# Ledger of designs, part 3: designed miniproteins, single chains

Each design is a single chain, and the fold is of that chain. pLDDT is the mean over its residues in the fold that is shown.

## One batch from the design tools (miniprotein)

Design m70
Fold by ESMFold2-Fast:
Structure m70 (fold): chain A 87 residues (1-87)
Amino acid sequence: MESLGAFIKRKRKEKGLTQKELGERVGVSQQTVSNYESGRSEPSDETFLKIIKALDVKVSELPENLRERYVKLDVEEGIEDIKKAVA
């Protein structure tokens, strides 16, 4: 299973985003994004949610461990703009 950093890098590339563009969308520097992708730093729960939102990742596309993390945080933060729950 991929690390969080490897997952972020792969999804960013799939969306055609640079590290700078992802950083701008999340509100962090390009260097911070690079640190997350290399495993040098781990994003906080708030930053993790912002990254998933910025990448427009479907919950079903997340590896099991990251999906569980996202679902728990989504329930706690009440991120309405990600949840269009009419199934």
Scores: mean pLDDT 72

Design m71
Fold by ESMFold2-Fast:
Structure m71 (fold): chain A 58 residues (1-58)
Amino acid sequence: MRLYRATEDWPARLPTDLSLRRGELVEVLREVNDDFWLARSLTTGRTGYVPRSALEEV
């Protein structure tokens, strides 16, 4: 799986967005555009869109 870590806290703006806390691990499911990716939180199991700029690969 593609494992990434949140580098910063990011509050969701839309119901389809995934809120992030710094240090949270996510699995990237789809790179949908240049700015946002579809990811699943490994902490909560929730899925949603996250800014790629807030993620680093682990």
Scores: mean pLDDT 83

Design m72
Fold by ESMFold2-Fast:
Structure m72 (fold): chain A 81 residues (1-81)
Amino acid sequence: MLDADGRTELHRAAENGDLEKVKELIEKGADLTAQDADGRTALHVAAENGNYELLNYLRELAEKDPELKEQIDKASKLVAK
């Protein structure tokens, strides 16, 4: 819904540090590789806002789910400014 800058709900949840919302969106198949208008993924947004709890959750998720690991690895390698 918030898409003025090409941001998904996942970007918004990551920016706000809303871990529960991030979990819900991922369970519903949210694309972790989606980029906003600045080329940022939700991972970049979480890192820029210092949301280490969310980053730790995503790291643990990547260790347990190979498909999500590929999405997370791809998202982290995408160039952002």
Scores: mean pLDDT 73

Design m73
Fold by ESMFold2-Fast:
Structure m73 (fold): chain A 58 residues (1-58)
Amino acid sequence: ALEEGRRLLALGRYEEAVEAYEKELAKDPDNKEAWRNLGLALERLGRTEEAAEYFAKA
């Protein structure tokens, strides 16, 4: 799932990247890389307040 999220980020498909990382975090909530990358995807979508919360969890 992390690999899929990274692929979607690289392609600029940020909404789908958010979904991929959310699914990863549902299985492994301690995955700091998934929290960070989910925050990055949200930031790219202009959802900066949500992104800040996820960066804080990383």
Scores: mean pLDDT 79

Design m74
Fold by ESMFold2-Fast:
Structure m74 (fold): chain A 60 residues (1-60)
Amino acid sequence: MKGLYRGVKDVENPLPEFLSFKKGDLVEVLETTEDGRVLAKSLKTGKEGYVGESLLEKAE
């Protein structure tokens, strides 16, 4: 799943290791994990964090 993706819905997580974003926000997927999560960077905020891969859609 490396590349550019969009959030499919609003996600807010108070833990700093998890990524928060709004529907349609662009994120860059940096790496994948084995438990259905990815490490991604928000292009809007510059923050990195883990997010469920099902919460992202390919943005080309």
Scores: mean pLDDT 78

Design m75
Fold by ESMFold2-Fast:
Structure m75 (fold): chain A 63 residues (1-63)
Amino acid sequence: MEGEIARVTKDYEARLPRDLTLKKGDIVLVLKVLNENYWLAENLKTGERGYVPRSYLEVLGFA
């Protein structure tokens, strides 16, 4: 699915089994907005997919 590219604004350690662990400066592809607080994303550095808190992402534009 083509979606938005977002930059990780600060380190995030996975809290749930389906969460992504992210490092500040990582670029993610937003696959789906699930709710107000969580997005489904792919970490472009690792290829891993999972849920990330919306507040940790800065949207840069569409892929």
Scores: mean pLDDT 76

Design m76
Fold by ESMFold2-Fast:
Parts: C-alpha cells; sequence; structure tokens
Structure m76 (fold): chain A 81 residues (1-81)
C-alpha cells in the first residue's frame, strides 16, 4: 500500500535499537539505521503531503513508528518497544 512503509526484519531490529536513544529522528538518521540511502527513503515518502502521517510497519504489521510531514519538514517518530 502507498500509505505505509514496510521494513524488513533486519531493518526493524536496527530501528528498534535507534529508538532507544530518543523519539524524533531526521531522514538521514532513519535511512542510515535502515542501511539504505537518504534518496531511497525519500522515494518511499515522496507522496507524503503536509500534515499527513504514514506508519512504519514490520513484516507482521506491528507499528514501529511514523513518517510525518509538518510545515514542509519530514520527521520520523520511532516507538520504544
Amino acid sequence: MKNAIVVTKEQAERLRELAKKRRWFTLDEVAEAMGITKEELLEMVKNLKDGEVIPILDEEGRVLGYAIKLNGELRFYLREL
């Protein structure tokens, strides 16, 4: 679905580790943790409109976090699980 980011098991484990530091992260920080380029992550969220939120899900559909666009800025919230 175009309104969710689904990550691999390995990416989910890395995001969980990142989530131990704080709640809010930049595009660069999340892309690095996922082991992908910032350009690849940008393509996943390129259709995200201002005020819109999309979930970051593991392969089991568990919510790991959210990608949010506010005032033209893309931000990521990661849940500590």
Scores: mean pLDDT 82

Design m77
Fold by ESMFold2-Fast:
Structure m77 (fold): chain A 77 residues (1-77)
Amino acid sequence: MELSPLERRILELLAERPLTQAELARELGVSQATVSRHLRRLEERGLVERRKVGRRTLYVLSPAGSAVVEERLRAEA
């Protein structure tokens, strides 16, 4: 699967902890609209899931997304 550099960074951040769209935008230094567009693509690929927690929407790695991140970490180790 072809992941953009930004999509790879999103998956890496979500591997550390669940994050909101606003938190991802802050961590990546991009607009929330940019993050939203890439999160939609990652959801469509089954790599990221939405979780509603109170008033917040958290994004979480799916099992498939976790496998992609683990493979990347092994390749870089």
Scores: mean pLDDT 79

Design m78
Fold by ESMFold2-Fast:
Structure m78 (fold): chain A 62 residues (1-62)
Amino acid sequence: LKEGDLARALVDVDVSNPMFLSFKKGDILKVLKVVNENWVLAKSLTTGKEGYVEKGALELIK
């Protein structure tokens, strides 16, 4: 994953901390920034919210 990529959520994530993004399996997210090897900053195209997402929860759309 790199900045500008679209990714599909592989799992449901429901978190109360607003720094982290909540989403449902199948949601499409845009990668805004690669933070490190495990984390990206992403925006949900479903909700419009932004937050940190673990890379393992995402699949690159080719």
Scores: mean pLDDT 83

Design m79
Fold by ESMFold2-Fast:
Structure m79 (fold): chain A 150 residues (1-150)
Amino acid sequence: MSFSELVKAYEEARKAGDWEGEVRYTLQLADLYASQGLLDFALGLLEGEIRKLEEAGADPRLIARLLLNRGKVYYKKGDYDKALELYERAERIYRELGDKEGLARVLTNRGKVYYKKGDYDSAKKDYEEALKLDPENEEAKKNLKEVEEK
């Protein structure tokens, strides 16, 4: 999908009141900006959509998905402390919802931040907890092995 097709699809979802469509296209646009090194545009887009969903009282699962992806953009920027804050916010929401899949994804990405900070014990704990929630998480399996070799 081109940039112009993504923007059009986002505006169509927005006119329809399709919150799931809006979040889906916001995530694809943020990933496209982040792939071009336009990290501050990706962050501003994700922040604008989070605030809008919070003001609307929208499904907290949508907010947690945006928080997780905003944390990934801060991780790519090397702002590990903001990435942790956003992952802790997304974790609380996924725990309250009982969303095991969303929680496993947050823990796997938070463990990468701890690993990059040299906190291998916190990284290990997060990958082991992610694998208890999603045993087929190949990214958590791989990263856990890399921590055990330190």
Scores: mean pLDDT 97

Design m80
Fold by ESMFold2-Fast:
Structure m80 (fold): chain A 65 residues (1-65)
Amino acid sequence: MFKKFDFDGDGKLDVAETALFLASQGFNLSAEEFQALLAEVDTDGDGVIDEEEFKVLLKKIEELK
């Protein structure tokens, strides 16, 4: 659920956690779309997304709806 999404103790999400969250919410993103969004928000390309980057990711997904 949106309201019950906890970050790792560092306030960061890995790619797997982000993918599971989006899938649980019913977002129908292809692997290519998901990777493109990650590339926009994950400047290091290390697969770690902080809280601010996660908010940007959600805004990008809203633009795709």
Scores: mean pLDDT 67

Design m81
Fold by ESMFold2-Fast:
Structure m81 (fold): chain A 69 residues (1-69)
Amino acid sequence: SLKELVDELYEEARKAIAAGDFRRAELYVSMLESLAEYAKKQGNEELYDYIKKKIDEVRAELERARAAA
């Protein structure tokens, strides 16, 4: 399902951040942003909100990790 793909990309982004691979983390965030826009165009507001929250969480973790590097 699309939600399963979102969850997979979210976990891969977090793993990339934990590994210090910030470029890879940014690529996963970009993929999540594309899926959010797709969900919005499909009228799936619940999935759009879900993806946006996941993006915000990953971005917060990424900024924290970069500041500590």
Scores: mean pLDDT 88

Design m82
Fold by ESMFold2-Fast:
Structure m82 (fold): chain A 68 residues (1-68)
Amino acid sequence: MPVQTLSPEEQAQLGEIYTRADTDHDGKVTPEELATVKAEFPNAERLMKLADQDGDGVVTNEEMALLV
């Protein structure tokens, strides 16, 4: 498997994107919530796709913990 290591800046951006997109604080970010932050974070879609290990479009807190 390709080992994808995020830079510290990308990890910080991913954390910020996750926090802002998770408006319900349920520990999950859906594609619809991601769409609301894409205008503020140009890398949001790319970083979230890297975090989405299952490819289901939903990023969980556990998947985030593996990258940060």
Scores: mean pLDDT 70

Design m83
Fold by ESMFold2-Fast:
Structure m83 (fold): chain A 160 residues (1-160)
Amino acid sequence: PLPEPSPEEQKALAARYRALLARLDAADPASQAAVAALFEVFRLILEGRDEEESVRVLQELMGLSEEDARRLVRLLKEIVAVSRASRALPPAEREALHAAQLARFRALLDGIPQLSPAQRALLLAAVGFFLEAVSLLSDDDVIELLTMLRDRALGLARGL
């Protein structure tokens, strides 16, 4: 069984969740679609789904090349694996590990010319939330949360 998150960790996660929702509500439809694609790919990776399904989601919702989509899926798989391993770490070591994953993710997004600065900033906020959620919650609770956030982001991107 995972240890229950401390009141401070729960408060930090809830603050990051609210900050992510406020950014989603203020974002353009292309930035909302990009975050929906990211949460769908994290869900597919957590469920152990095929890599080609994750690549297709990034191509359809973000307009990525096949090469950039495969590079992104590979890094997201490593982020998931590292975030699961971080559950056993002290809070300070977990924070340092999350900062290192966010820096790697930023460097990858800076190499994707199709992404606007707004999309990159929102995707970084979404990965920062995901890293904290996976470190504190069960995989099932994270899958449910990613599904809710994806459906909200897709609803907003469609003007629903």
Scores: mean pLDDT 92

Design m84
Fold by ESMFold2-Fast:
Structure m84 (fold): chain A 97 residues (1-97)
Amino acid sequence: SELANLPVIDASTYVIPDIKQPEKIGSEELNKQLLEAAEFGDVERIVELIKQGANINYQDEEGRTPLHLAREMGHSLVVELLEKAGADTSIRDKKGR
């Protein structure tokens, strides 16, 4: 979803850029790094990985996406960033979450 205005995500006036999942799907390495960044709440790392072509909907062995991990860890800014970047909220993990 595209909005005319972007949210500010930190105290340094950093704005969430107009990020979309790239047409090129990145390597498995980038996808795994995106899962890790989402689990740790590293917003800047997530932005960089998505720009490099990491698959925003990549699933781990348990079927969890970066969005699942961010929600489980309570990283609200990461959840917002991933949803703005086009993460599929309909994907369910192996536990139906």
Scores: mean pLDDT 70

Design m85
Fold by ESMFold2-Fast:
Structure m85 (fold): chain A 62 residues (1-62)
Amino acid sequence: MLGERVRAARRARGLTQQQLAERAGVSQSYISKIESDATHPSLSVVIRLADALDVPVDFFFR
C-alpha cells in the first residue's frame, strides 16, 4: 500500500525515482525498494517523502 501511494504521487508530479530520492535525502535504490514494498521506511523518511511530494503524511496511511 505505501509503495503504491508513493509511486502514484511521484508519477503525478512528473518526478523520476532519482529526483524524488534527491528531494527526500535518500538513495534512488531506497525509493525503488519503498515503491516495490520491499522495505518499510522509518517515520522520519515517510515525513520527508510527504514533504517532497507535497502531500499530508496521513495520505500514506489511508
Scores: mean pLDDT 81

Design m86
Fold by ESMFold2-Fast:
Structure m86 (fold): chain A 63 residues (1-63)
Amino acid sequence: LVGYVCRALRDFPEMHPTCLALKKGDTVLILKVVDDDWVEAKSLETGKTGYVPKALLEVLRKA
């Protein structure tokens, strides 16, 4: 997953300051796999970084 571009399958609100808020269809670059459920990603729309659930992401391509 690291170095891949993914798309958000649904909206994800900012639940914590460390989380990356996403809207359905937003694209992110995967920076780090944190654990089985979470990744650290950078929004390609906003340039912000934060944690996102892996289950909300669809892999599109390698960056």
Scores: mean pLDDT 81

Design m87
Fold by ESMFold2-Fast:
Structure m87 (fold): chain A 106 residues (1-106)
Amino acid sequence: PYSNVDVNQRNSLGETPLHVAAYLGDLERAKALLEKGADVNAQNDLGRTALHLAAEEGHLEIAKLLLEAGADPTAKDDEGKTALDLAREKGHKEIAELIEEEIAKQ
């Protein structure tokens, strides 16, 4: 169903389809977008990546997928916050632990 989607097209908030999938928790769409070459580290108008949005919204499986696809866990948004900071602020412990483990490998 997504064959005609420009995977890196931005909406009025500077968000790509991958940002939207991460925000909504749409794991199957996120997988399809990454398979089509979506930029895993694309930043929206707030400097946020898809990993920031998955971490803030508590979507653990999407956060795992994004990190496996090469998402930078140290990327900062316009407020200087990382995805780890957002996961901690929202109390998403499993996502915070996942990101901490990924940072420790680097």
Scores: mean pLDDT 84

Design m88
Fold by ESMFold2-Fast:
Formats: structure tokens, C-alpha cells, sequence
Structure m88 (fold): chain A 63 residues (1-63)
């Protein structure tokens, strides 16, 4: 899981300064699995880091 790439299943708005906004199809690197609901990720398109709901992501595997 950590070190794997995931893809956004849907558009995700920025909800607060700790969360990351994503568009459907955006790819992220999984930096930390905090719990079953929230993952710390880095956007591969923007380089920004933030928390995203695990339910909004599908894990693709390692880069």
C-alpha cells in the first residue's frame, strides 16, 4: 500500500487545508495509510500532498 500509486475514482473537492483536491483519473503516490478511511498522498500531476478518503481511490500498484 505505502509506495503504491492509486487513481482517483471521482472528482474530490478540497474540504480543508489538510485535504487534497483531485479530479477523476488523477494519480497519487500513497505516502502513509493513517487509518482505514484516510490516506496521506502526493498528487503526481501537481506534486501537492494531502489527505484523501480511501473510498475515493483505487490502488494500481507500484510505479
Amino acid sequence: MVGDVAVALRDVPEMNPYTLALKKGDRVLILKVVDDDWWLVQSLSTGKTGYVSAADLEVLGRV
Scores: mean pLDDT 77

Design m89
Fold by ESMFold2-Fast:
Structure m89 (fold): chain A 55 residues (1-55)
Amino acid sequence: MVDLSVFDYLSEEERQQLLEQLKEHLRAEGIEVPEDASMQELQELRVQYALQQQQ
């Protein structure tokens, strides 16, 4: 890809897909995730999950 503006847009879409996959992973770990969780809510859950894993 030679167009950086297109790359920025695709990056945002990929982030959404990654967060959606993380949502499934969090549920598999027994963490309750609402079906309509917003991007911000998923980011918050990700941060909390990471903090719990840290020693």
Scores: mean pLDDT 64

Design m90
Fold by ESMFold2-Fast:
Structure m90 (fold): chain A 76 residues (1-76)
Amino acid sequence: SIAEMSPSAEEIIRDIDGVKEKALEAIEKGDFNTAASYTTALGLLVAASDMAGHTEAAEHGRKALKEVIEKIKEKL
């Protein structure tokens, strides 16, 4: 397993999952302002993971971001 003292890849993946779920919840409620905020946070987590070399976390985040964007498009 890829693990570092702070933050670990596993911790970043958990944060990504949490932000994704909050974004999807906001989309289902039609709260697009909140959804946009969480989608932005998710994109930043992906970019930060990529820059830090957390490749597994970055790939996980890109899949999460794609799912969120697809749901936004579905509701428009």
Scores: mean pLDDT 82

Design m91
Fold by ESMFold2-Fast:
Structure m91 (fold): chain A 65 residues (1-65)
Amino acid sequence: MPVSLAVALEDYEAKSEEELSFKKGERLRLKEEPTNSNPLVEAESLETGKKGLVPASHVEVLSTE
Protein backbone atom coordinates (compact mmCIF):
# COMPACT_ATOMS: atom_id res chain seq x y z
CA MET A 1 0.00 0.00 0.00
CA PRO A 2 1.22 3.57 -0.59
CA VAL A 3 3.00 5.43 2.21
CA SER A 4 2.80 9.17 2.83
CA LEU A 5 5.26 11.64 4.31
CA ALA A 6 3.72 13.97 6.89
CA VAL A 7 4.67 16.60 9.44
CA ALA A 8 3.25 17.03 12.95
CA LEU A 9 1.13 20.18 13.30
CA GLU A 10 1.43 20.24 17.11
CA ASP A 11 2.86 18.28 20.05
CA TYR A 12 0.96 15.10 20.91
CA GLU A 13 1.15 12.87 23.98
CA ALA A 14 0.19 9.22 23.44
CA LYS A 15 -3.16 8.32 25.06
CA SER A 16 -2.37 4.57 25.01
CA GLU A 17 0.57 2.21 24.49
CA GLU A 18 -0.45 1.79 20.83
CA GLU A 19 -0.17 5.54 20.11
CA LEU A 20 2.96 7.51 19.22
CA SER A 21 4.03 10.68 21.07
CA PHE A 22 5.54 13.36 18.82
CA LYS A 23 6.59 17.00 18.69
CA LYS A 24 5.41 19.82 16.43
CA GLY A 25 7.43 19.76 13.21
CA GLU A 26 8.40 16.07 13.57
CA ARG A 27 8.54 14.22 10.24
CA LEU A 28 6.43 11.06 10.06
CA ARG A 29 6.00 8.26 7.54
CA LEU A 30 2.35 7.20 7.42
CA LYS A 31 1.85 3.50 6.66
CA GLU A 32 -1.61 4.18 5.20
CA GLU A 33 -3.56 7.11 3.77
CA PRO A 34 -5.35 9.22 6.41
CA THR A 35 -9.08 9.19 5.67
CA ASN A 36 -12.27 10.42 7.35
CA SER A 37 -13.03 6.80 8.32
CA ASN A 38 -9.63 6.34 10.05
CA PRO A 39 -9.08 8.93 12.83
CA LEU A 40 -5.86 7.08 13.84
CA VAL A 41 -3.24 5.96 11.31
CA GLU A 42 -0.11 3.86 11.76
CA ALA A 43 3.04 5.96 11.45
CA GLU A 44 6.80 5.85 11.96
CA SER A 45 8.80 8.82 13.28
CA LEU A 46 11.67 9.69 10.94
CA GLU A 47 13.40 11.43 13.88
CA THR A 48 13.28 8.54 16.43
CA GLY A 49 12.33 5.44 14.38
CA LYS A 50 9.44 4.72 16.77
CA LYS A 51 6.17 3.34 15.38
CA GLY A 52 2.61 3.80 16.59
CA LEU A 53 -0.83 5.21 15.89
CA VAL A 54 -1.16 8.98 15.35
CA PRO A 55 -4.32 11.10 15.09
CA ALA A 56 -4.85 12.19 11.48
CA SER A 57 -6.06 15.61 12.71
CA HIS A 58 -2.58 16.36 14.18
CA VAL A 59 -0.54 15.72 11.00
CA GLU A 60 -0.28 17.38 7.59
CA VAL A 61 0.42 15.11 4.61
CA LEU A 62 3.37 16.43 2.58
CA SER A 63 3.60 13.79 -0.17
CA THR A 64 2.44 10.28 -1.09
CA GLU A 65 5.05 7.68 -2.11
Scores: mean pLDDT 74

Design m92
Fold by ESMFold2-Fast:
Structure m92 (fold): chain A 78 residues (1-78)
Amino acid sequence: MEVTEAQKAAFKLWDKDGDGVITGEELKEFLEKRGENPTDEEIEEIIKKYDVDGDGKLDFNEFLYLMNDRAGIKVPEP
């Protein structure tokens, strides 16, 4: 999986505790910085979609899938 330096830097910035996971509150702040305005319910829905473990947090791999899906990683549009 190709990941950008920006994605790695973003995860590191939001992983304040160094746990290797991101909480829903941190995810909400990240999306707001991108110009989105998600509700707590939307954040919970997103986390449940990508959180395979069901612990309410996103690990690095799950965070990358979320960013790729939500951020619209440049796919060659037909």
Scores: mean pLDDT 65

Design m93
Fold by ESMFold2-Fast:
Structure m93 (fold): chain A 144 residues (1-144)
Amino acid sequence: MPTLDVNFKITDIPEVEGATPLHLAAGAGDLELVKKLLEEGADVNAKDVWGRTPLHMAAENGHLEIVELLLKNGADVNAKDVWGRTPLHLAAENGHLEIVELLLKNGADVNARDVEGRTPLDLAEANGHKEIVELLLKNGADRE
């Protein structure tokens, strides 16, 4: 069978357009496939058509071990999608406390603003994630 190019990008499927195999593996929680793709030279910072990286996908879907592995392989902790959202925004919005802690320890901008001016704190408060709100405030989040 032909070997899949680890850095190929999906085209002509609007929902996943520009996604690499690493985006899909990170979003799906397939830790073994993420390890294999990174060993085969996958671009850890590849962006889909929405500006999302594999780190955005893992953070949004709560895959802590994959977030840790991507960061160890040089993932940009502060990468912004086309809506100005960072992985920290997505982890805070979705209630992934341990991922929020890990991203902050790796230099995530606690006060990053999306295109609507929302911070990770705003998204955590809007979604009722009280422990994440307290963690963000402890790490210098402002309510301005």
Scores: mean pLDDT 87

Design m94
Fold by ESMFold2-Fast:
Structure m94 (fold): chain A 103 residues (1-103)
Amino acid sequence: SAAVLGDLEAVLSGPDVNAKDELGRTPLHYAAGAGHLEVVKTLLELGADVNAKDIYGATPLHYAAIQGHLEIVEVLKEAGADVNAKDEYGLTPEDLLQPEQAE
C-alpha cells in the first residue's frame, strides 16, 4: 500500500533500515506480513536484516509463512533467512506452512 511505501521512505531518510518499533518489528516484518513482495526485495537490497526478531522472537519469515505469502517465503530463504528460527511458542516458519495445521 501507499502507507507501507511512505514508511519505507521515512526509514530511508532516517539512520537505519533495520530500525525497530516498540514491538521489535522492522520494516521487513511489516512488508513480509502484508505481502508486499516489491517492498521486501527493496528492503533486502538496502541491507535489511532478514533474521531480525520481534519481542516474540518472530522473524519476517514467520510473518510471511503465517500469512501464506509463499513467494515472499522463497525470497527471504534466498536472502539467508533462518528456517529453523523459533518464536516464543517454539514454532519455526515451516511449522506455520504445514497444510495439515491450516484447518
Scores: mean pLDDT 77

Design m95
Fold by ESMFold2-Fast:
Formats: structure tokens, C-alpha cells, sequence
Structure m95 (fold): chain A 58 residues (1-58)
């Protein structure tokens, strides 16, 4: 299981994206190109796409 943590609050801009709160723990499911990740929130259980600059991979 590949883990990440949100380093800032992020607001989803479309239905494919996931909103994040700073400090939220995430599971990385897939990397999409160089700038995007598909993640699952360990807090909410929701899945979506987030920018790599919004998270730190652990």
C-alpha cells in the first residue's frame, strides 16, 4: 500500500477530482502522467484524482 498525505487544502474543480484537507491520509492507487494521482482518502473512503503538488508521498 503506497501512502501519501495532503500538504494543503485542495478544492476539486470537476467530478473526477477529490477535495483534500491538509493532513489527510491517502492511499495512492495510480499515477496519471507526471502531475496527477488517483487516490483514496483513508478518512472519507472517497476516490478521485488530485494534483501531485497537493500531496507528499510517504
Amino acid sequence: MKLAVAVKDYTAKNDLELSLKKGEKLEVILEVGDHWLVVRSLTTGKTGIVPKDAVEIL
Scores: mean pLDDT 83

Design m96
Fold by ESMFold2-Fast:
Structure m96 (fold): chain A 71 residues (1-71)
Amino acid sequence: AELKEAFSFFDKDGNGYISAAELGTLMRSLGQNPSEAELDRMIRDADIDGDGQVNFEEFVTLMRAFAMLNT
C-alpha cells in the first residue's frame, strides 16, 4: 500500500529512477500482475525521453492508469 517504500526497494542507486524490468517486479509486489505486453505498452506510453527509465511520479501515474484499465 506504500508506493514510495516499494519504489525505494528497487531504486538501489538512490537516483530516483527504476528500469523497465524493475517496474514489472515492483507492480507485482503491490498486488498487480501485468503481462509482458501490458508492461511494455505502459512503459512506452510513459517514456517521454525514450530512456526506458521511470521516476516515482511517472510510476504513480502508471499505477493509476493501470488500475483504471483493470477495474
Scores: mean pLDDT 68

Design m97
Fold by ESMFold2-Fast:
Structure m97 (fold): chain A 60 residues (1-60)
Amino acid sequence: REALKERILELLRENPEGLTASEIAERLGVSQSTVTRALRELEKEGKVRKVGKRYLVDLS
């Protein structure tokens, strides 16, 4: 749960251009539905921003 969110944030910090939910799922070896749920929670927390289909770390 929390470990997944931290892994997503670290992956996005390493890829500042942003990644799609499917790309994150493939790189972390988890289902796309699990990643999409975690990304929505991170967006609500203001830690991630969605631009088109890509997600980026919000560093502000």
Scores: mean pLDDT 79

Design m98
Fold by ESMFold2-Fast:
Structure m98 (fold): chain A 84 residues (1-84)
Amino acid sequence: SYSDEQINKVNRQIFQDIDVDGDGVITKEELRAWLEKWGYNYSDEEVEAMVKEMDKDGDGVVTYEEFLAWLDEQVARSEQLRAE
């Protein structure tokens, strides 16, 4: 099991891998490209929904804090959908 510090470090590394231009935020295009890079087959609607769920302050981009909140929500959701 990962400690909170190790989880935060891994999540930050993932965020930096998605943030290709290094501006400190994630765009829809960067998230889509990252998902495709790692073989995830999400639809355009699914990626758009992810970005909208992440973008809690409505600034049009995803910050690291919003990204962490989304990851926590995905973990909770996967526990409920364990059969899929």
Scores: mean pLDDT 72

Design m99
Fold by ESMFold2-Fast:
Structure m99 (fold): chain A 102 residues (1-102)
Amino acid sequence: MVTPLHLASARGDLEKVRELLAAGADVNAREDVLGLTPLDLAVASGNTEVVKLLLENGADENARNKYGYGLGYLAVHIGDEEFLSQLPEELREILTKIRESS
C-alpha cells in the first residue's frame, strides 16, 4: 500500500516530506504494486530537492523493486542526460553506475 511519504515524494511536497520524516515515517518503505520506495517516486517526478532530503535521511539509493530494477531503470525510462543533470552529483554518479551494472 502506498504510504503518505510515497505520495508527498511523488508530488514534490518538500514540507510534507520533511514533516513525515520528522514524525518517523519509514524512508525506505515499499509500496505493494512495484516495490517502489519514496526515493524512486521522487526521482521519477524529477523532484531534486525531495531526492536530496530523502538521501540525507537515509534513503537506500541501491534499493531494487520486486522485479530487480533500481533507480537506474527509472532514470533511463523517465529522463535523458538533461534529466540526470538536474539530480544531485552523488545520485547522478550512483545512477550511472547502476545503469552499467544492472
Scores: mean pLDDT 68

Design m100
Fold by ESMFold2-Fast:
Structure m100 (fold): chain A 64 residues (1-64)
Amino acid sequence: TNAQALYDTLLPILLTQTKEMAKRLSDEQVKEFVEDMIESLRSLGLPDELIEEAKAEMEKVIAE
């Protein structure tokens, strides 16, 4: 689907950016960054299932 293709393209970029932010910002600021990214994905029309997957993957990067 077009949504899957968009997700597959954006996810590596989001994970790279989240990893970089996690090194520079406080845990609370990183959480705000993740929420902002999730809101952006919703505005692009991604289905909730892909949004939850993206959130889980970003939270994994923060927990590492």
Scores: mean pLDDT 80

Design m101
Fold by ESMFold2-Fast:
Structure m101 (fold): chain A 75 residues (1-75)
Amino acid sequence: RAKKEQEVRNALDRAKALAQTTLDNHPNDKELLQKLIEELEQLIEYLRKEYGDLPVGQEAIKELEEVLKKLKAAL
């Protein structure tokens, strides 16, 4: 379903934008960064469960793992 692929892409784009905005505006807010890390870890688990067998899901998970690395490095 093209709709499911669009939902995955939209979720990825929103997560990347939120992470970048948080790093740009609140890089020293460790509590906010920790909460965002937890939210992204939950999103990755959701995508793995629902879309892990699909290329779009696998690609999104890889990109979110890279975002997680950046957030954890800022922590």
Scores: mean pLDDT 81

Design m102
Fold by ESMFold2-Fast:
Structure m102 (fold): chain A 77 residues (1-77)
Amino acid sequence: SAQERMRLLTDPNADPNARDENGETQLHLAARHGRVDLIKEDADVNAKNKNGETPLDLAERFGHEEMVEKLKELGAK
């Protein structure tokens, strides 16, 4: 739900590798919104949601160039 997505994006105590109902992590949501400030070092940068999309896929789709570069620096494929 939208409420679960907002909780993953804004909750600083959430496990960065926890998944919502769509299989999305906090990093997926940060990538959708270009929020490079929400990237955590222990996040799985190659995690796939239920649609098989990675955070890098979402950042590219939404045109967040700074997020794309940061994800690539962290080993995103």
Scores: mean pLDDT 74

Design m103
Fold by ESMFold2-Fast:
Structure m103 (fold): chain A 66 residues (1-66)
Amino acid sequence: EAEKYVEQGKKALEAGDYEKAIEYAEKALKIDPNNAEAWYVLAQAYYGKGDIEKAKEYYEKARELA
């Protein structure tokens, strides 16, 4: 289940739809809060939106879990 949302989030990132990427990553994290891929999708989405501070925070969380 979490993998499905992570994959949808990655597709949203490739489309440049950062808001959808955030929504899908959040859904994955509600199922599995330790999903490193979901945190990485959040980091990339916030980076794409120009929110570098949040991107760094979520990237570090993904790295801790990987």
Scores: mean pLDDT 85

Design m104
Fold by ESMFold2-Fast:
Structure m104 (fold): chain A 90 residues (1-90)
Amino acid sequence: MLGNFLAEMMKAADVNGDGKISFAELVAFLREHFPAVAALPEEVIRKLFEEADKDKDGKLDADEFLEFLLRLGDRTQAALRAAEEAARAA
């Protein structure tokens, strides 16, 4: 299932069909499919992208894209927890 999910996500994000995802394609994909990511500044998304881009070609292959998604999920959960704590403290 994960392999099919990753393949479908890459297909949706890779609009030019080169088998890699550019930062612009990734941001467009995330805004459309992950509304919770709208809470993160674009600069935070760019930093996570650069951390996943191990060969520094400015694009993510399938393995790098998976690592990016795992890191993004962790950051999104941390941001949601921080917002919930702030709401309870108010």
Scores: mean pLDDT 69

Design m105
Fold by ESMFold2-Fast:
Structure m105 (fold): chain A 87 residues (1-87)
Amino acid sequence: DKAKELIEAAANGDVKKVEELKEYVNAKDATGATALQYAAAMGRLEVVKVLLENGADPKLKGDVGTALEVAKAHGHEEVVKLLEEYL
């Protein structure tokens, strides 16, 4: 499942793999979370930027909330600032 591969790549900070799988940018896992929420949770600033540049919707939420809420909960201030620019 390429959508799962994108989510895992985003969580791991694999920018190259995220670019390869950008067609699945807003695909949700079983919890309703997208690659953007996982990148935000892990503080993967470069991945967050690439996802947003490729049409990731920062308003989507799952069980973990929105990417902005997740980034704030984990104290990733640079990710918070970037997400606020797209809202």
Scores: mean pLDDT 85

